# Ledger of designs, part 70: designed miniproteins, single chains

Each design is a single chain, and the fold is of that chain. pLDDT is the mean over its residues in the fold that is shown.

## One batch from the design tools (miniprotein)

Design m2420
Fold by ESMFold2-Fast:
Structure m2420 (fold): chain A 74 residues (1-74)
Amino acid sequence: VRGKLLSGEVDHARSAATLVALARHALETKELSGEEVVAAVRRQLDLLREEQGMPEALAEETLAEVERLVAELG
């Protein structure tokens, strides 16, 4: 983590919710396979953690929700 004042927790929670919504849309429209959706979300969460200081717990929760959607919809 670099910098002291990053996007607030509210912004990180909103980013997480947006990723879940985009993952659901991609699965429902069958634009991407479940494996592709999980891989894309992991890459985005890694970038948010490394570059923007997203909390690890929030990233793990977001990934778990996407994996749950893949099991349900994919």
Scores: mean pLDDT 75

Design m2421
Fold by ESMFold2-Fast:
Structure m2421 (fold): chain A 83 residues (1-83)
Amino acid sequence: SDRAIRLGDRGIQRADQGDVAGAIGDAQRALGLARRDRSVEGVQRAIQAFQRALQQAQQQGNSLAVQTSQSGIQRGRQLLQQL
């Protein structure tokens, strides 16, 4: 889905700007849409957004955001195996 890819890209940009909460939100929405649309590219972009959010969360010492981002990466990887 084009929308899933766009949300993933926005999540990456937000993470790179230090907006971890916004990045996680966009990545979660991207993953949900990619699952619905069976979009491999959408899932991959969502995983990238979670990975960038993870890096920023670690720098900020936000343990909850670290755990949420790691969970999102794992869910995305599991979904790729099913597509």
Scores: mean pLDDT 91

Design m2422
Fold by ESMFold2-Fast:
Structure m2422 (fold): chain A 70 residues (1-70)
Amino acid sequence: SIEETERLLARAALLIQEGRYDEALEDIKRAKEVGDKEVLKKGLENLIKLAESLGHHELAERLREILKSL
């Protein structure tokens, strides 16, 4: 669902800010599985910008690869 996808992406953003990257990636994986591609694309674009703003370039690159796989 849209609501569930948005919730997972919001939690992933919080986890990235806390440095909990493996848990953030698990939430993103779940968001991909629950099936709203448009919400996921927008969410991933926002998470990429967040990771870049925090200097986490490796995480940003991993998120770009996920976005490309959609």
Scores: mean pLDDT 84

Design m2423
Fold by ESMFold2-Fast:
Order: structure tokens, then sequence, then C-alpha cells
Structure m2423 (fold): chain A 66 residues (1-66)
């Protein structure tokens, strides 16, 4: 579920600074894009979210739909 993926991502990133979390998410999104697992529009939608938490939520939602 999206909630389960969200909670796992939050736990993994809990000890990171906001800047470190953002870099992690950017690298993960880039990897998914290069692998063809997400579209450029989906990547842009995630990165357009106003906060790191909202980016994690959007990413978790997308991964749960896979």
Amino acid sequence: SADEIYNKLKERLKDMSEEEKLRYLENEILALLVEGRITLDEARRILAQPTVDEKIRELAKLLAES
C-alpha cells in the first residue's frame, strides 16, 4: 500500500537532513526514470511537490500503483 511504502521511506530517511532527503529522492527518481519505470511527467509531478514529505507521499503513491 502507499501508506506502507510511505512509512518505510520515512523510517529509512529519518536520520537525514532535509537536504540529504531531497538528494536521496532526486537520485531515486532519476534511477526510476532511467530504468523506464516512471514517465518524465510522473517525475516532474513528484519533484513539483512543495515539501520533502509531500514528495515522499507522491512517490509512495506511484510505487504502490506499480
Scores: mean pLDDT 85

Design m2424
Fold by ESMFold2-Fast:
Structure m2424 (fold): chain A 58 residues (1-58)
Amino acid sequence: DELAEKAREYYEKAQEALEQQNFKEALEFRNQMLEALDQLYAIDPEAAIALLRELAQK
């Protein structure tokens, strides 16, 4: 579940950067989050979809 933890971590970092108005940093963390989600989807599609839904509700 390391990929799910990385995706959550990058999501939180992206949100923090966005709150600080560091848009370039926020985009970089968003891209890292999406990469982790894509890797998770290749291994466990249901877990990746559930995580996407969880993050979208924040």
Scores: mean pLDDT 80

Design m2425
Fold by ESMFold2-Fast:
Structure m2425 (fold): chain A 95 residues (1-95)
Amino acid sequence: MPLSQEEAKELEDFLNNNEEALKAFNLLSEGIAYLEQGKPFDVDKALEEEGFSEELRKLVKEGLERLKNTPPEQHPEVMREFLRDLYELKKKEEA
């Protein structure tokens, strides 16, 4: 789905200004690539290597589980919902 230019810029600026958020988003994108290839993705090992918070690890695991249970044509929507959840989590940490 096309995002408005303002929404797209806000989300890009968020990822560019938060290294941990960018890593989490990239990890979920890697999980999609593995699912498309029919390969297992060891999310627990990946999360352990990054040193994420409990809340962020839970969010990534829930995102991957949603992707597994969602048709590939709907994966972009799942990724957008994950990015919004990630933004809200980081916003709470800065408050």
Scores: mean pLDDT 74

Design m2426
Fold by ESMFold2-Fast:
Structure m2426 (fold): chain A 80 residues (1-80)
Amino acid sequence: SDVWGLVGGGGFPRAVSESSTGYGAAGSAGAGGGMSPDDGFRATHEGSPEVTKDSTGGQTAEAGRTSYNPGAISGARKIG
């Protein structure tokens, strides 16, 4: 969490960083917005316009953080 804060720990470092800083705030809200998946309809989060624009960037961000689950590591919520 400490080193994560050093790089701007929002849980959306690459996908947002590749597109726009403005989306950083939006991505954070989207990622940590819904505690219950039912309320947030995960399809919206997975189909974020930023990830769609950056097909390669979105993949890199997700793949690069395979061990670092933003939902779990963020401490926002624990699913399961």
Scores: mean pLDDT 39

Design m2427
Fold by ESMFold2-Fast:
Structure m2427 (fold): chain A 76 residues (1-76)
Amino acid sequence: GRAEALALLEEARRLAEADPRASEELLQHIDGAIRAVEAGDARAFMEHLVAAARLARDNPEVLRLLGEALDALSHR
């Protein structure tokens, strides 16, 4: 659900912030996804999630957490 998705996105942000290869743009899109979940804006969430996943392709753990956050919101 929403709380699980937020926890997963916050962990993804923490790991991305600790990764020197991560761009500021990646962090901005993870932050955007968190705000979209809080606002209940599914379109904004998907736009930020897709952008973050593309930027996180070299960080498999961040990418996995982003996917798990989507699954948590997809009526599981």
Scores: mean pLDDT 85

Design m2428
Fold by ESMFold2-Fast:
Structure m2428 (fold): chain A 98 residues (1-98)
Amino acid sequence: SFPPAIVETTPESIEELKKKAYETIDELRKLGEITEEQANELKEAIDNEDEARLGAWSTDFVRRAHELFLRGRPDDREKGRVLLRLAVLLGELLLLLG
């Protein structure tokens, strides 16, 4: 479902949010913050629109980002930013799903 050009000036579609979430998951794998198995489980939850699992993952990522920010290290802050970005994307996806 692709509505015309209005999508560029309104909140992102479910499909666009899923794409950004997948890209951010792959970035977290490169940073060593999640395993390949966890990345696959999260992508399956996104594909299945499993709101309960997505909410649980979002909550966990916010908690982990908070812990990283409290450490105050530059590398930990970067990891925390990516975790928060994914948590926000999952939250936006949840709002659009229901």
Scores: mean pLDDT 79

Design m2429
Fold by ESMFold2-Fast:
Structure m2429 (fold): chain A 93 residues (1-93)
Amino acid sequence: MEAVKARLEAFAEEVADRSEEELLEELAKALGVDVETVKRRASSPNAKERKPLVEELLKRVGFSEEEIEVWREMMEAAENNDLEKGREIVEKL
């Protein structure tokens, strides 16, 4: 639990230190697309299109693949309204 909380705080500080434009350019470079494509996908009503952008951002901020897998599983539990599974995942962290 504490390790995840510390990384979320570090993530918030990293995002606060960067301009929105700089962050979008970094994501575009990482994904191999242009900034306008990132903006288009980020504003998409389709949550599945936004998910890879968030995962790439987490990787760049320093989250491990295992930590991203936990985040992905927690998001899926939330999307399925499975609060008990989400709670179990958080307790294991």
Scores: mean pLDDT 65

Design m2430
Fold by ESMFold2-Fast:
Structure m2430 (fold): chain A 84 residues (1-84)
Amino acid sequence: MEEQIEEDIAETFAALYLWISGEEVRRLAELLNISPQELLDFLVEAGRKGLTVEEIVERFREKYGLTDEQVEEIRALLEKAAEK
């Protein structure tokens, strides 16, 4: 079996993310022009590294070449998710 520590982190992150509507996840994926699976993989990696919302947004901007408008929209969605 895989490492219990990695499974525990992924499960915790998945549980937190399951409380976000599937529509929010799909909207984020559409804004980034990526699949929901790719978005989830990226967010799991960010969670493992203990990244803040700001750091996650910065990585999206750098990786996908986002505009300032797209960055602000993604940031707002992630901040809203973090309130839960």
Scores: mean pLDDT 63

Design m2431
Fold by ESMFold2-Fast:
Structure m2431 (fold): chain A 82 residues (1-82)
Amino acid sequence: MEEALELLEKAKELAEKAGLKEAARLIDQAIEYLKNGDIESAIRKLQEADLVVLQDKSASAEEKLEILNLIGEAIKKLKEEK
């Protein structure tokens, strides 16, 4: 849980810096779901954030890849939690 939250806070910060406002909001919602113990809803919000990052044409490929990697690692950690 703690590792997933740390990864998501970093992903949110990077999304904000890259101007990916919608992705940052979805990551923030996922963090709120995790704090409430709703892992399934958190994963769904992260999958939505992943799609938003992939569809964005303004951010660099490097920024997008870093954000996607952080989201992917967080999802893996959350699936290990159940």
Scores: mean pLDDT 83

Design m2432
Fold by ESMFold2-Fast:
Structure m2432 (fold): chain A 82 residues (1-82)
Amino acid sequence: VVAPPSPVTLAVDRGVELAREGASVEEVADVLASTPGIPPETARRAAETIRRGVEEENPALISGATVLLMSGNTLKEPYVPR
């Protein structure tokens, strides 16, 4: 089954480009947080992971950030960190 690109995936791609341009974690987090349903704290954690992934050229970190954002955007119980 082919699905259209997720807004989260597009936001992550934009965040990666900004990080490569030297954008701060806060700028990347702002782009991610502009995606509906993404909590600001999750966006910040994902932004830190994306920046690290870009710095280390580690695609697994970028994938992990995408999964984190998608988990936070799931339509179920409100996200509560513990």
Scores: mean pLDDT 70

Design m2433
Fold by ESMFold2-Fast:
Structure m2433 (fold): chain A 82 residues (1-82)
Amino acid sequence: DEVIESLPESDQERVKKLLAELQKLQKELEAPLEEARKRYKDKKGLTLDQLIEILKKENPEVAEKLEQYKKKQQELQKIVDA
């Protein structure tokens, strides 16, 4: 990834770790998110934040993983945008 290669060496290791954690979470969330999308089909245009709030009531384990995914994505974005 050209963006990672442009970062300071210390930040590159942190980004690689975050990407590995994001990839793991994405794989674990794939099936639960597909089910959630089917259930909330009429709520087209739901933001990730809105989906997390809905899932906190229906499937709190999936909501927690989505919150972790969001936090790691935001951390990655802050490093990349710095």
Scores: mean pLDDT 74

Design m2434
Fold by ESMFold2-Fast:
Structure m2434 (fold): chain A 55 residues (1-55)
Amino acid sequence: SIEEEIRKIELEALKKIFDVYLDYQQGKISKEEADVKIQQITEEAMKRIEELLAK
């Protein structure tokens, strides 16, 4: 169902955001880099959800 596909997109985005947060906390990336990556992850997830809802 569309709802199941949306949930999968949400969970994938959440996991990616947690990975970015962990990289930042471990000193692997800067705060600026983390913020940009989180923004890109959320924008991509939102775009995918919008495309599903448009069909």
Scores: mean pLDDT 86

Design m2435
Fold by ESMFold2-Fast:
Formats: sequence, structure tokens, C-alpha cells
Structure m2435 (fold): chain A 63 residues (1-63)
Amino acid sequence: ATVEEGRAAFERAVELARAGRGDEAQRAATRGVIDMEDGGASEEEIQALVDRVRAALREAGLA
């Protein structure tokens, strides 16, 4: 997997969270973490993307 694939998965996770699809958002975010780690992304970049998904889930009332 690539960092680009991981970023796309996180973008998908935010969209799913905003759509109220919490379980799918969490699966997409998990895929994003795996792809970003495989692609050699920093822990700080991964954490920032995870935090964006968490914020979207809170805004949707799912976290």
C-alpha cells in the first residue's frame, strides 16, 4: 500500500463519518492507518488524520 492510498482511505472515512456511517468510517480509518504505516508515513501525520476522523464522528454524534 502507499501513503496516497492511506490518505484516500482517510478522506473516505471523514465522508462516511459525516454521512452518519460510523462503522464504515472506522473501517476506512483503520485501512488508512495500515496503508499509511506501510507507506512509511510519520506517526504525527497518521495521528492528525485519525483526529480528523474523530472530529467528524463527534460532529455526527457517533463519538
Scores: mean pLDDT 84

Design m2436
Fold by ESMFold2-Fast:
Structure m2436 (fold): chain A 79 residues (1-79)
Amino acid sequence: MKIVIEIEAETVERQVAAALIAMSVGLEAGLSVKVKFEGNKVTLTIESDKNADVALEAAKKIKELMEKMGLKAEIKVEK
């Protein structure tokens, strides 16, 4: 299972903050999070076949934290 979280952030400082928060949540959940920066967008990728429930819960927590910071975040679940 692959979960992609796309975050829109206005400044580089907000993009870095978003990435650090997401990596922190991933580390706490025992998950590897890949981070990609593209323009005003931060893309996070979590891959998990064994812990799909944990990965989805972590993704939801990241989205909630981003929205609390005033950032747009969208979760996409891929095959």
Scores: mean pLDDT 80

Design m2437
Fold by ESMFold2-Fast:
Structure m2437 (fold): chain A 83 residues (1-83)
Amino acid sequence: TPLEQMVEEINRLVEEARAAYKAGKIDEAERLVDKAMELLAQAERLARENNASREIRSKITMAGAGVTVNWMGIYVARKEKEK
């Protein structure tokens, strides 16, 4: 479904952001997280509009947790790196 595909894309962006973060590419990680946040908001809206199943809602919640953790890591790294 389109919603399932959006969750997969969010998870892919989160994984890429984590890899960029580990490589010290903080600006790149931030851009990937920003894109994931936009897709997450769209997925949540679509889930509400279509009365998405508990399974899909759970996947969206888990994807959102991944986005939040990466965002917090980038925020801390920026303060630490003097950027």
Scores: mean pLDDT 80

Design m2438
Fold by ESMFold2-Fast:
Structure m2438 (fold): chain A 81 residues (1-81)
Amino acid sequence: MSVKEELLAGLRLIAVSGDVFVAERQVEKHPDNQELKERTEEMKKLRDQMEKAYKEGKFEEMNEIFEKSQKIAAEMERLVS
């Protein structure tokens, strides 16, 4: 519950939100890529969970969700067409 932990958590939430924005733009360009759509929906769910955890001050939970989001981001990078 330090100011530093809250700032870092907020920056991570912004990063994941940005990843979702970019992913949604890629889905619009590649509407037939089913795996990209599925990974984008998974990222959106993690973003929403992360925002809820941030509002509740659960910064440790946010770190766990962030690690899951990075794993999905790596899978999406492998799906780059």
Scores: mean pLDDT 82

Design m2439
Fold by ESMFold2-Fast:
Structure m2439 (fold): chain A 70 residues (1-70)
Amino acid sequence: MDNRIRSIQSAMRTFRRIGDRVGYYVAMGRYYYLRGDYQQSRRYSQRALDIDPTNEDARRVYDISTRRLR
Protein backbone atom coordinates (compact mmCIF):
# COMPACT_ATOMS: atom_id res chain seq x y z
CA MET A 1 0.00 0.00 0.00
CA ASP A 2 1.18 3.57 -0.70
CA ASN A 3 2.44 4.97 2.62
CA ARG A 4 2.65 8.45 1.05
CA ILE A 5 -1.10 8.53 0.32
CA ARG A 6 -1.86 7.29 3.84
CA SER A 7 0.32 10.03 5.34
CA ILE A 8 -1.54 12.68 3.31
CA GLN A 9 -4.93 11.23 4.37
CA SER A 10 -3.86 11.48 8.04
CA ALA A 11 -2.81 15.11 7.47
CA MET A 12 -6.19 15.84 5.81
CA ARG A 13 -8.05 14.47 8.87
CA THR A 14 -5.90 16.54 11.24
CA PHE A 15 -6.36 19.79 9.29
CA ARG A 16 -10.14 19.21 9.01
CA ARG A 17 -10.41 18.51 12.77
CA ILE A 18 -8.50 21.66 13.78
CA GLY A 19 -10.22 23.83 11.15
CA ASP A 20 -7.12 24.56 9.02
CA ARG A 21 -8.84 25.07 5.67
CA VAL A 22 -5.61 26.04 3.85
CA GLY A 23 -3.77 22.94 5.12
CA TYR A 24 -6.76 20.77 4.25
CA TYR A 25 -6.92 22.05 0.65
CA VAL A 26 -3.14 21.67 0.20
CA ALA A 27 -3.38 18.06 1.45
CA MET A 28 -6.30 17.40 -0.95
CA GLY A 29 -4.24 18.83 -3.82
CA ARG A 30 -1.34 16.51 -2.97
CA TYR A 31 -3.70 13.53 -2.65
CA TYR A 32 -5.24 14.06 -6.10
CA TYR A 33 -1.82 14.71 -7.66
CA LEU A 34 -0.56 11.31 -6.43
CA ARG A 35 -3.78 9.73 -7.75
CA GLY A 36 -3.10 11.25 -11.20
CA ASP A 37 -6.15 13.53 -11.04
CA TYR A 38 -4.33 16.72 -11.97
CA GLN A 39 -7.52 18.74 -12.57
CA GLN A 40 -8.73 18.16 -8.98
CA SER A 41 -5.17 18.71 -7.67
CA ARG A 42 -5.08 22.14 -9.35
CA ARG A 43 -8.60 23.04 -8.13
CA TYR A 44 -7.85 22.26 -4.47
CA SER A 45 -4.46 24.04 -4.54
CA GLN A 46 -6.19 27.05 -6.14
CA ARG A 47 -8.76 27.07 -3.30
CA ALA A 48 -5.89 27.15 -0.79
CA LEU A 49 -4.31 30.08 -2.69
CA ASP A 50 -7.68 31.91 -2.75
CA ILE A 51 -7.57 31.85 1.08
CA ASP A 52 -3.79 32.41 1.50
CA PRO A 53 -1.95 33.57 -1.65
CA THR A 54 1.38 33.45 0.24
CA ASN A 55 1.19 29.70 0.94
CA GLU A 56 4.24 28.26 -0.84
CA ASP A 57 3.07 24.61 -0.53
CA ALA A 58 -0.23 25.48 -2.24
CA ARG A 59 1.67 27.33 -4.99
CA ARG A 60 3.98 24.34 -5.60
CA VAL A 61 1.05 21.90 -5.90
CA TYR A 62 -0.76 24.33 -8.22
CA ASP A 63 2.30 24.72 -10.47
CA ILE A 64 3.08 20.99 -10.77
CA SER A 65 -0.58 20.04 -11.43
CA THR A 66 -0.94 22.83 -14.04
CA ARG A 67 2.24 21.64 -15.79
CA ARG A 68 0.72 18.13 -16.05
CA LEU A 69 -2.41 19.56 -17.75
CA ARG A 70 -0.41 21.20 -20.60
Scores: mean pLDDT 80

Design m2440
Fold by ESMFold2-Fast:
Structure m2440 (fold): chain A 78 residues (1-78)
Amino acid sequence: SPREEVLLGLRAVGAESEAKLLRSTGDPQLQAIGDQILALSDQLRRALLVDRDVERARQLADQIDQLMAQAQQLLNAL
């Protein structure tokens, strides 16, 4: 749906910002998660804008959310 495509697009933008913050921490584990999220955000944009595969875009957004949960666990352990 047009609403879902907009929300997935916003999630891609948010993921790029989250990745940049994690990469700026100086922590190697958080930087590695940030690099993975950045790569997934690029794939998410491609799925939405080039491939027009909304199902793939949902799967990529779920993967980003799981990596953000891992980053949150690492931050809470500091």
Scores: mean pLDDT 89

Design m2441
Fold by ESMFold2-Fast:
Structure m2441 (fold): chain A 96 residues (1-96)
Amino acid sequence: MLEKLKEYIEKNAPEPGKGLATPGTLAVWVNRVLKEAKSGLKITGVEVNPEKKEVIIHLSGGYKVTFKLKEPLNTDSFGTPDDLFEIEDVKVEKEK
């Protein structure tokens, strides 16, 4: 189940050149993927971790989706949290 969820999220991730992602757009895509997968899961929170270059989307049932960003969050720019990011990796985990 966890691996299938990861593959499904990765398949629906934005393509390079068409869509870099903000934390908000990543949350929208995860919600869409969860509905298409008929998972019954819901988004419970979104966390941005600039030091680790991660956006973490928390899901019901103790699941979380971590998007690792290729580029660091640029705190020197206008709209750093709303800037477009290139996705490097996606990790799906379940907490106990």
Scores: mean pLDDT 63

Design m2442
Fold by ESMFold2-Fast:
Structure m2442 (fold): chain A 71 residues (1-71)
Amino acid sequence: EGEELLRQLEEAGRALVEAARAGDLAAIKTYGRRVRELVEQLKEVGLGEEAERLAERFHRDALAAYLETQD
């Protein structure tokens, strides 16, 4: 249950980074929302700390990738 949600969060985070690398604003919004939804679901099952750490890492990677495409 929680393990599957963490796996989905990792997949969504990876997709977010790839969308950011491509400069695809629509995909960034879509996957960013998905990451947020999965973090909230993981908080409900007691895995909020782990989910927040994963989401922070992916958001940091996505920001770095996006900035490379804009400059």
Scores: mean pLDDT 84

Design m2443
Fold by ESMFold2-Fast:
Structure m2443 (fold): chain A 68 residues (1-68)
Amino acid sequence: SLEELKEKEAEKLREAAKKLEEQGYPRAADILFEYADKILEAENEEELKELLEQAHRDAVRAVLEESA
């Protein structure tokens, strides 16, 4: 179901965020924690996919900025 998919993807984002925080990327981690909450509010699979793509782009940007 959509609800099961959202919970699974949110947990993946939270685990990725914890790893980023441990690696010294707290801004990227914070972004993924915020997106984990946002995807739980997605009304359909298309919106979920768009939010996951945004989470990836924003987290990558933050990692690059924190690595400078």
Scores: mean pLDDT 86

Design m2444
Fold by ESMFold2-Fast:
Structure m2444 (fold): chain A 83 residues (1-83)
Amino acid sequence: LEREIERLREEARELLEKAELLRQSAEGARQGAELIRQLSSKLSPETAKQLIDDYDAAAQHAQRNADRYEAKAKRLLAEAERL
C-alpha cells in the first residue's frame, strides 16, 4: 500500500516538474511574440503576423500541455490521499 502511495506521489511530482518546464516554454514564446510586436515596424506586416501567430500557437500549445499534466498530477495525488 505505502509503495503504491509513494509511486503515485512520485509520478505526480514528475508531471508537475514537466508542467513547470512547459509553463516556462510558454512564457518564452509569449516574450518572443512581444519582441516581434516591438519590431513590427521594421518587418513586413505578413512576416510580423506569421511570427506572432507562430509564437502565440507555441505558447498556447505549451500552456495546454502544462494544464493537462497538472490536472493528471492532481488526480494522482487525490488517488494517493484516498489509499
Scores: mean pLDDT 86

Design m2445
Fold by ESMFold2-Fast:
Structure m2445 (fold): chain A 64 residues (1-64)
Amino acid sequence: SLMDEMRELLHEVSELAPSLSPDQLAHANELKRRLVEHRRAGDEEGLRKTIEELRAFLEQVRAE
């Protein structure tokens, strides 16, 4: 479910946080805030879109 995907991605962000640049960390924190906002609003479309953006961000960060 979207909630399980969100939890997985938030865990991955936490694991990567020590290796992120200040700009990357700021972007990750913005995406985390948007996930919380969409979830509280019951905005499944916004939640799904933000999950996709976070996945793309993490893929770029993991690409060496």
Scores: mean pLDDT 83

Design m2446
Fold by ESMFold2-Fast:
Formats: sequence, C-alpha cells, structure tokens
Structure m2446 (fold): chain A 62 residues (1-62)
Amino acid sequence: GSTVTLEDAVTAARAAAEMAGVTLTDEQAREIGERLLALIREGKIKNGAEGLQVGIDLARAL
C-alpha cells in the first residue's frame, strides 16, 4: 500500500546498512527505521532513493 509502516522502515534500514557495509543490532535497526519513518512522514524523504541514502548515512554515523 501507499502507507509506510515501522516494519517496512526497519527492513529498509537493514538493507541500507548492508549496502553501507554495516551490521546493525535489532535495536539499531529499529532506531534507524523509526528515524526514516519520521522523515518520510515529515516530507523530508520524498522517494526510495532518498530514503536509501539517508539510511546509509545514519548507519555509517553509528
């Protein structure tokens, strides 16, 4: 559907971290997923490519 869930955002966070070469704990994946979801809802992430890049940057910043 058009609505992004927290589960979808956590899955995206794990995929972004894998691309960044970073292994996330379950807690880190949830934290990044929650940040991605908030940014999507605020209109700061407009598409999947922007979401992936932000997820990579957040994973690298850990």
Scores: mean pLDDT 81

Design m2447
Fold by ESMFold2-Fast:
Structure m2447 (fold): chain A 88 residues (1-88)
Amino acid sequence: MPLSDDEILEAMTAIVRGVENVILERVRKVATPEQVEELERKSRELIEAMERLTRAVLEGASQEEIDRLRAEVERLSAEIDRLVEESK
C-alpha cells in the first residue's frame, strides 16, 4: 500500500538533509569559508529541486516534467560533487 504523499516527501527531505549535514560538517574542516558557503547554497538548491521532483511524481505530473526536474537534480548533484572534490 502506498504511504501518504506527505509521509514520502517528509522522509525523503529528512534523508537528504541528514546526508547534506554530514557532508557540510566534513567540508567545514578542510575547505575555506567561501567554499563552505557555496556548497551550502548549492545543497539548499538540491534539496528544493528534490522536493519539487518528489511532489511532481506524487501528483502524477507528465513524464516530460518529471524528466526535466530529474535533469535539474542530476545537474545540481554533479555541481556539489565537483565542489566537494575541489575542497579535497
Scores: mean pLDDT 72

Design m2448
Fold by ESMFold2-Fast:
Structure m2448 (fold): chain A 63 residues (1-63)
Amino acid sequence: SAEEEKKRQAAIDRILSGLEEKYKYYKQIDPEMAKKVLKFIEYTEAVINDDKETVERLLAEFG
C-alpha cells in the first residue's frame, strides 16, 4: 500500500543517515567498528533492493 511504501522509505532514509553519521564518527576513533558500519550500509542497500537472500545472510553474520 501507499502508506507502507511511505513508511518503508522514511525508515530507509533515517537508517542511512544514522549509519553515515556513525561511519564518520567511528572512522576517526575505531576503524574496526567503521568496517561493521559499512556492512550495515550494505544491509540497508539490500533491504532497499528487496534482496531478501542478502538480508538474511547479513543478519546471520551480525546477529
Scores: mean pLDDT 79

Design m2449
Fold by ESMFold2-Fast:
Structure m2449 (fold): chain A 64 residues (1-64)
Amino acid sequence: MKIKKIEVPKNATSGLEIARLLQEAIEKLDGELAKRARDVLNTGSVEEAKKALEEIQKEIEEKL
């Protein structure tokens, strides 16, 4: 399966807001993936969150 409608808002000022969006999308696939996304977003950096989303999406596609 592919994550296709997950986008990190550039104007989001809170990592918690982004984490909630990611959990809603990824939890439909796998709870472990949702946890990884949360851990990265807890760093409090939007740029790091964007990079992590890209890497997680690639891992999902590679396993398929």
Scores: mean pLDDT 56

Design m2450
Fold by ESMFold2-Fast:
Structure m2450 (fold): chain A 81 residues (1-81)
Amino acid sequence: DMDALLAAMVALAVALGKAAGREEEARELAERLARLVRENGTELTPEMIELARELEEIAREAAATNPEAVAAAIAALQAAL
C-alpha cells in the first residue's frame, strides 16, 4: 500500500526532524514530497530531488545530534513495513 508506505516515511522524517530540532520543517518537507510521489509515481522530478536532499540534511543532523533517536525511528519504520 503506497499510502501506508508514504505515511510511514513521513512519520520517520518527523521523528528525524524532532531529533534535529527541526520537526515542523521536516514534516512540511516530507508531506510535500509524499504529495509529489502520489502525483508522479516512479517519475523523479527536480522538486522531489531537492526535497529529498533537504530531508537527507535533516537526517544527517539528527544522526550527529541524537543517534539513539535515529536508530529508534528506523526500527519503528522497519516494524511498520
Scores: mean pLDDT 79

Design m2451
Fold by ESMFold2-Fast:
Structure m2451 (fold): chain A 74 residues (1-74)
Amino acid sequence: MSMEERIEQVRAFLEQALAELSDEVVLAMLRATFRLSPEEEAALRRALAAGDHAGLLELVERVFRKELEQEEAE
């Protein structure tokens, strides 16, 4: 599976989670899934509080891309 396909799957999953779950549950899932910096977590909290789903999705995509690149790095 390509990096872009994995990113799109995460985006689709996150959109569904945002529709069905509370902000606190979504944030807890993101923290369990990704190695978030304090700055990344703060940005995610701000996006959730503002209802900025587009900004949240972009931020999660960037974090996931970073994680995938770290897994592939030699």
Scores: mean pLDDT 75

Design m2452
Fold by ESMFold2-Fast:
Structure m2452 (fold): chain A 82 residues (1-82)
Amino acid sequence: SEEERLREALREFARRHAKTPEQAEKIYDFLLKLIEEHPELREGLLKVLESPDASVASIADLIAKETGLPREEVVRLLLEAK
């Protein structure tokens, strides 16, 4: 299902970009909550996450565009998931 694909892509992204397993879970939870608050992000986020060039920058750009949050703040939230 699309939901299963999205969850798998989110977990893989968090794993690749987190320094610890705890940080990976927080990045994953943050992105899931963001999709719940902004369901319009679901398809776009899945496409970006499945790209071989998926990065914190590309995810932050998508989130900033769709939510109106400053890109710098989105990057901080992704990296500072404590």
Scores: mean pLDDT 75

Design m2453
Fold by ESMFold2-Fast:
Structure m2453 (fold): chain A 103 residues (1-103)
Amino acid sequence: MTKEEVEEALRKGRSVGEILADAVKEGNLAKVIEALKELGYSPEEILFEALWFGGLDEEQAREIAKLLGMSEEEVELVKLRVDLILQGKTTEEINEELEKFLK
């Protein structure tokens, strides 16, 4: 999948998570991650979208984190953010918990 194909999919309303799930299925994960990075997505944003989509299993999420070059601490921070949102925490409560994790 080229950068232009990723841009077109996003323009047509596909989520980053859906694009990543298709990339896993098609064996194009590394190319799609590079395209998303070239489009200005951070490693944290890419992993957040993958976890939020819910269509990727734990093994697929770990492979994405590995390709993004993320540390264990960075991965746990993204997982914590997803969990807090799913618990119905407010933006202020999420920010407070993330600040505690970083200290």
Scores: mean pLDDT 78

Design m2454
Fold by ESMFold2-Fast:
Parts: structure tokens; sequence; C-alpha cells
Structure m2454 (fold): chain A 63 residues (1-63)
């Protein structure tokens, strides 16, 4: 919640998920976690991805 999450289309989610090597559903779950203000570590846990991948997602959709 300390960093705003930029709105994103399904096509953008699918494209970025492919670039990051994760499923679109995993990316969407990570975005929901970030929008709820969860920490990168917590988002990684609920999404089943690395903290580094969460950091890349956050950097792409937040400022």
Amino acid sequence: SSTPVKPVSREEVEALARELGISPGTLERALVGLSLGLSQRRVAEISGISVGTVSRIRRRFTE
C-alpha cells in the first residue's frame, strides 16, 4: 500500500508473464498482493515466485 500499482490490461499481463517466465495467473495474483500493500516477500510466498521476480513486477507497475 506504500506504492501505487499502475492499472494493466490482460494482454500486458500475459506479455510480462511470458518475459518473466511465469503464468499470467501468477502475475495477476502478485499484482493483487501488491495492490493490497503486502510486502514483496509475502507476495512471493502467495504467488509461488521469487522475491526478485516480485521486485521486477513491482518496478514495472509501480513508481
Scores: mean pLDDT 75

Design m2455
Fold by ESMFold2-Fast:
Structure m2455 (fold): chain A 70 residues (1-70)
Amino acid sequence: GAEEAAKKGLETLREAGADEEQLERARKGIENIREQGAGDEGVAKAGLGLAKMVEAGMPARAAATLVYQM
């Protein structure tokens, strides 16, 4: 589900060395996507996208910032 995808994205970010501020920023970005009406599908895509970006070698700070700006 959407919650599981968001959790996976945040856990992948943490494992890549993200600090608590970067994790909080990514979490806020995901919540903002939900509030803008993207619903569970948008939240799931954001979480999975975050995991894919980090797994593809994007630095944790850059990935967190990108999600926050979405």
Scores: mean pLDDT 78

Design m2456
Fold by ESMFold2-Fast:
Structure m2456 (fold): chain A 63 residues (1-63)
Amino acid sequence: ASVEEQIAQAKQAAMDAYYAGSGSVEERRQQAEQLFVVRLSDLGVPQADWEAERKKLIAALNA
């Protein structure tokens, strides 16, 4: 899969963890963001791109 496809899958996995999780909205969001950033690092995504991708995840969670 392309890097873009892997990022999309990582974002979906983080969102799934958020919705399946327990605890406060803040705790679940923090965990989802952490899981997503770790995955971006594993995929070799440049750190300069992490903030943009994190913003997209947060926007999706707030929809």
Scores: mean pLDDT 81

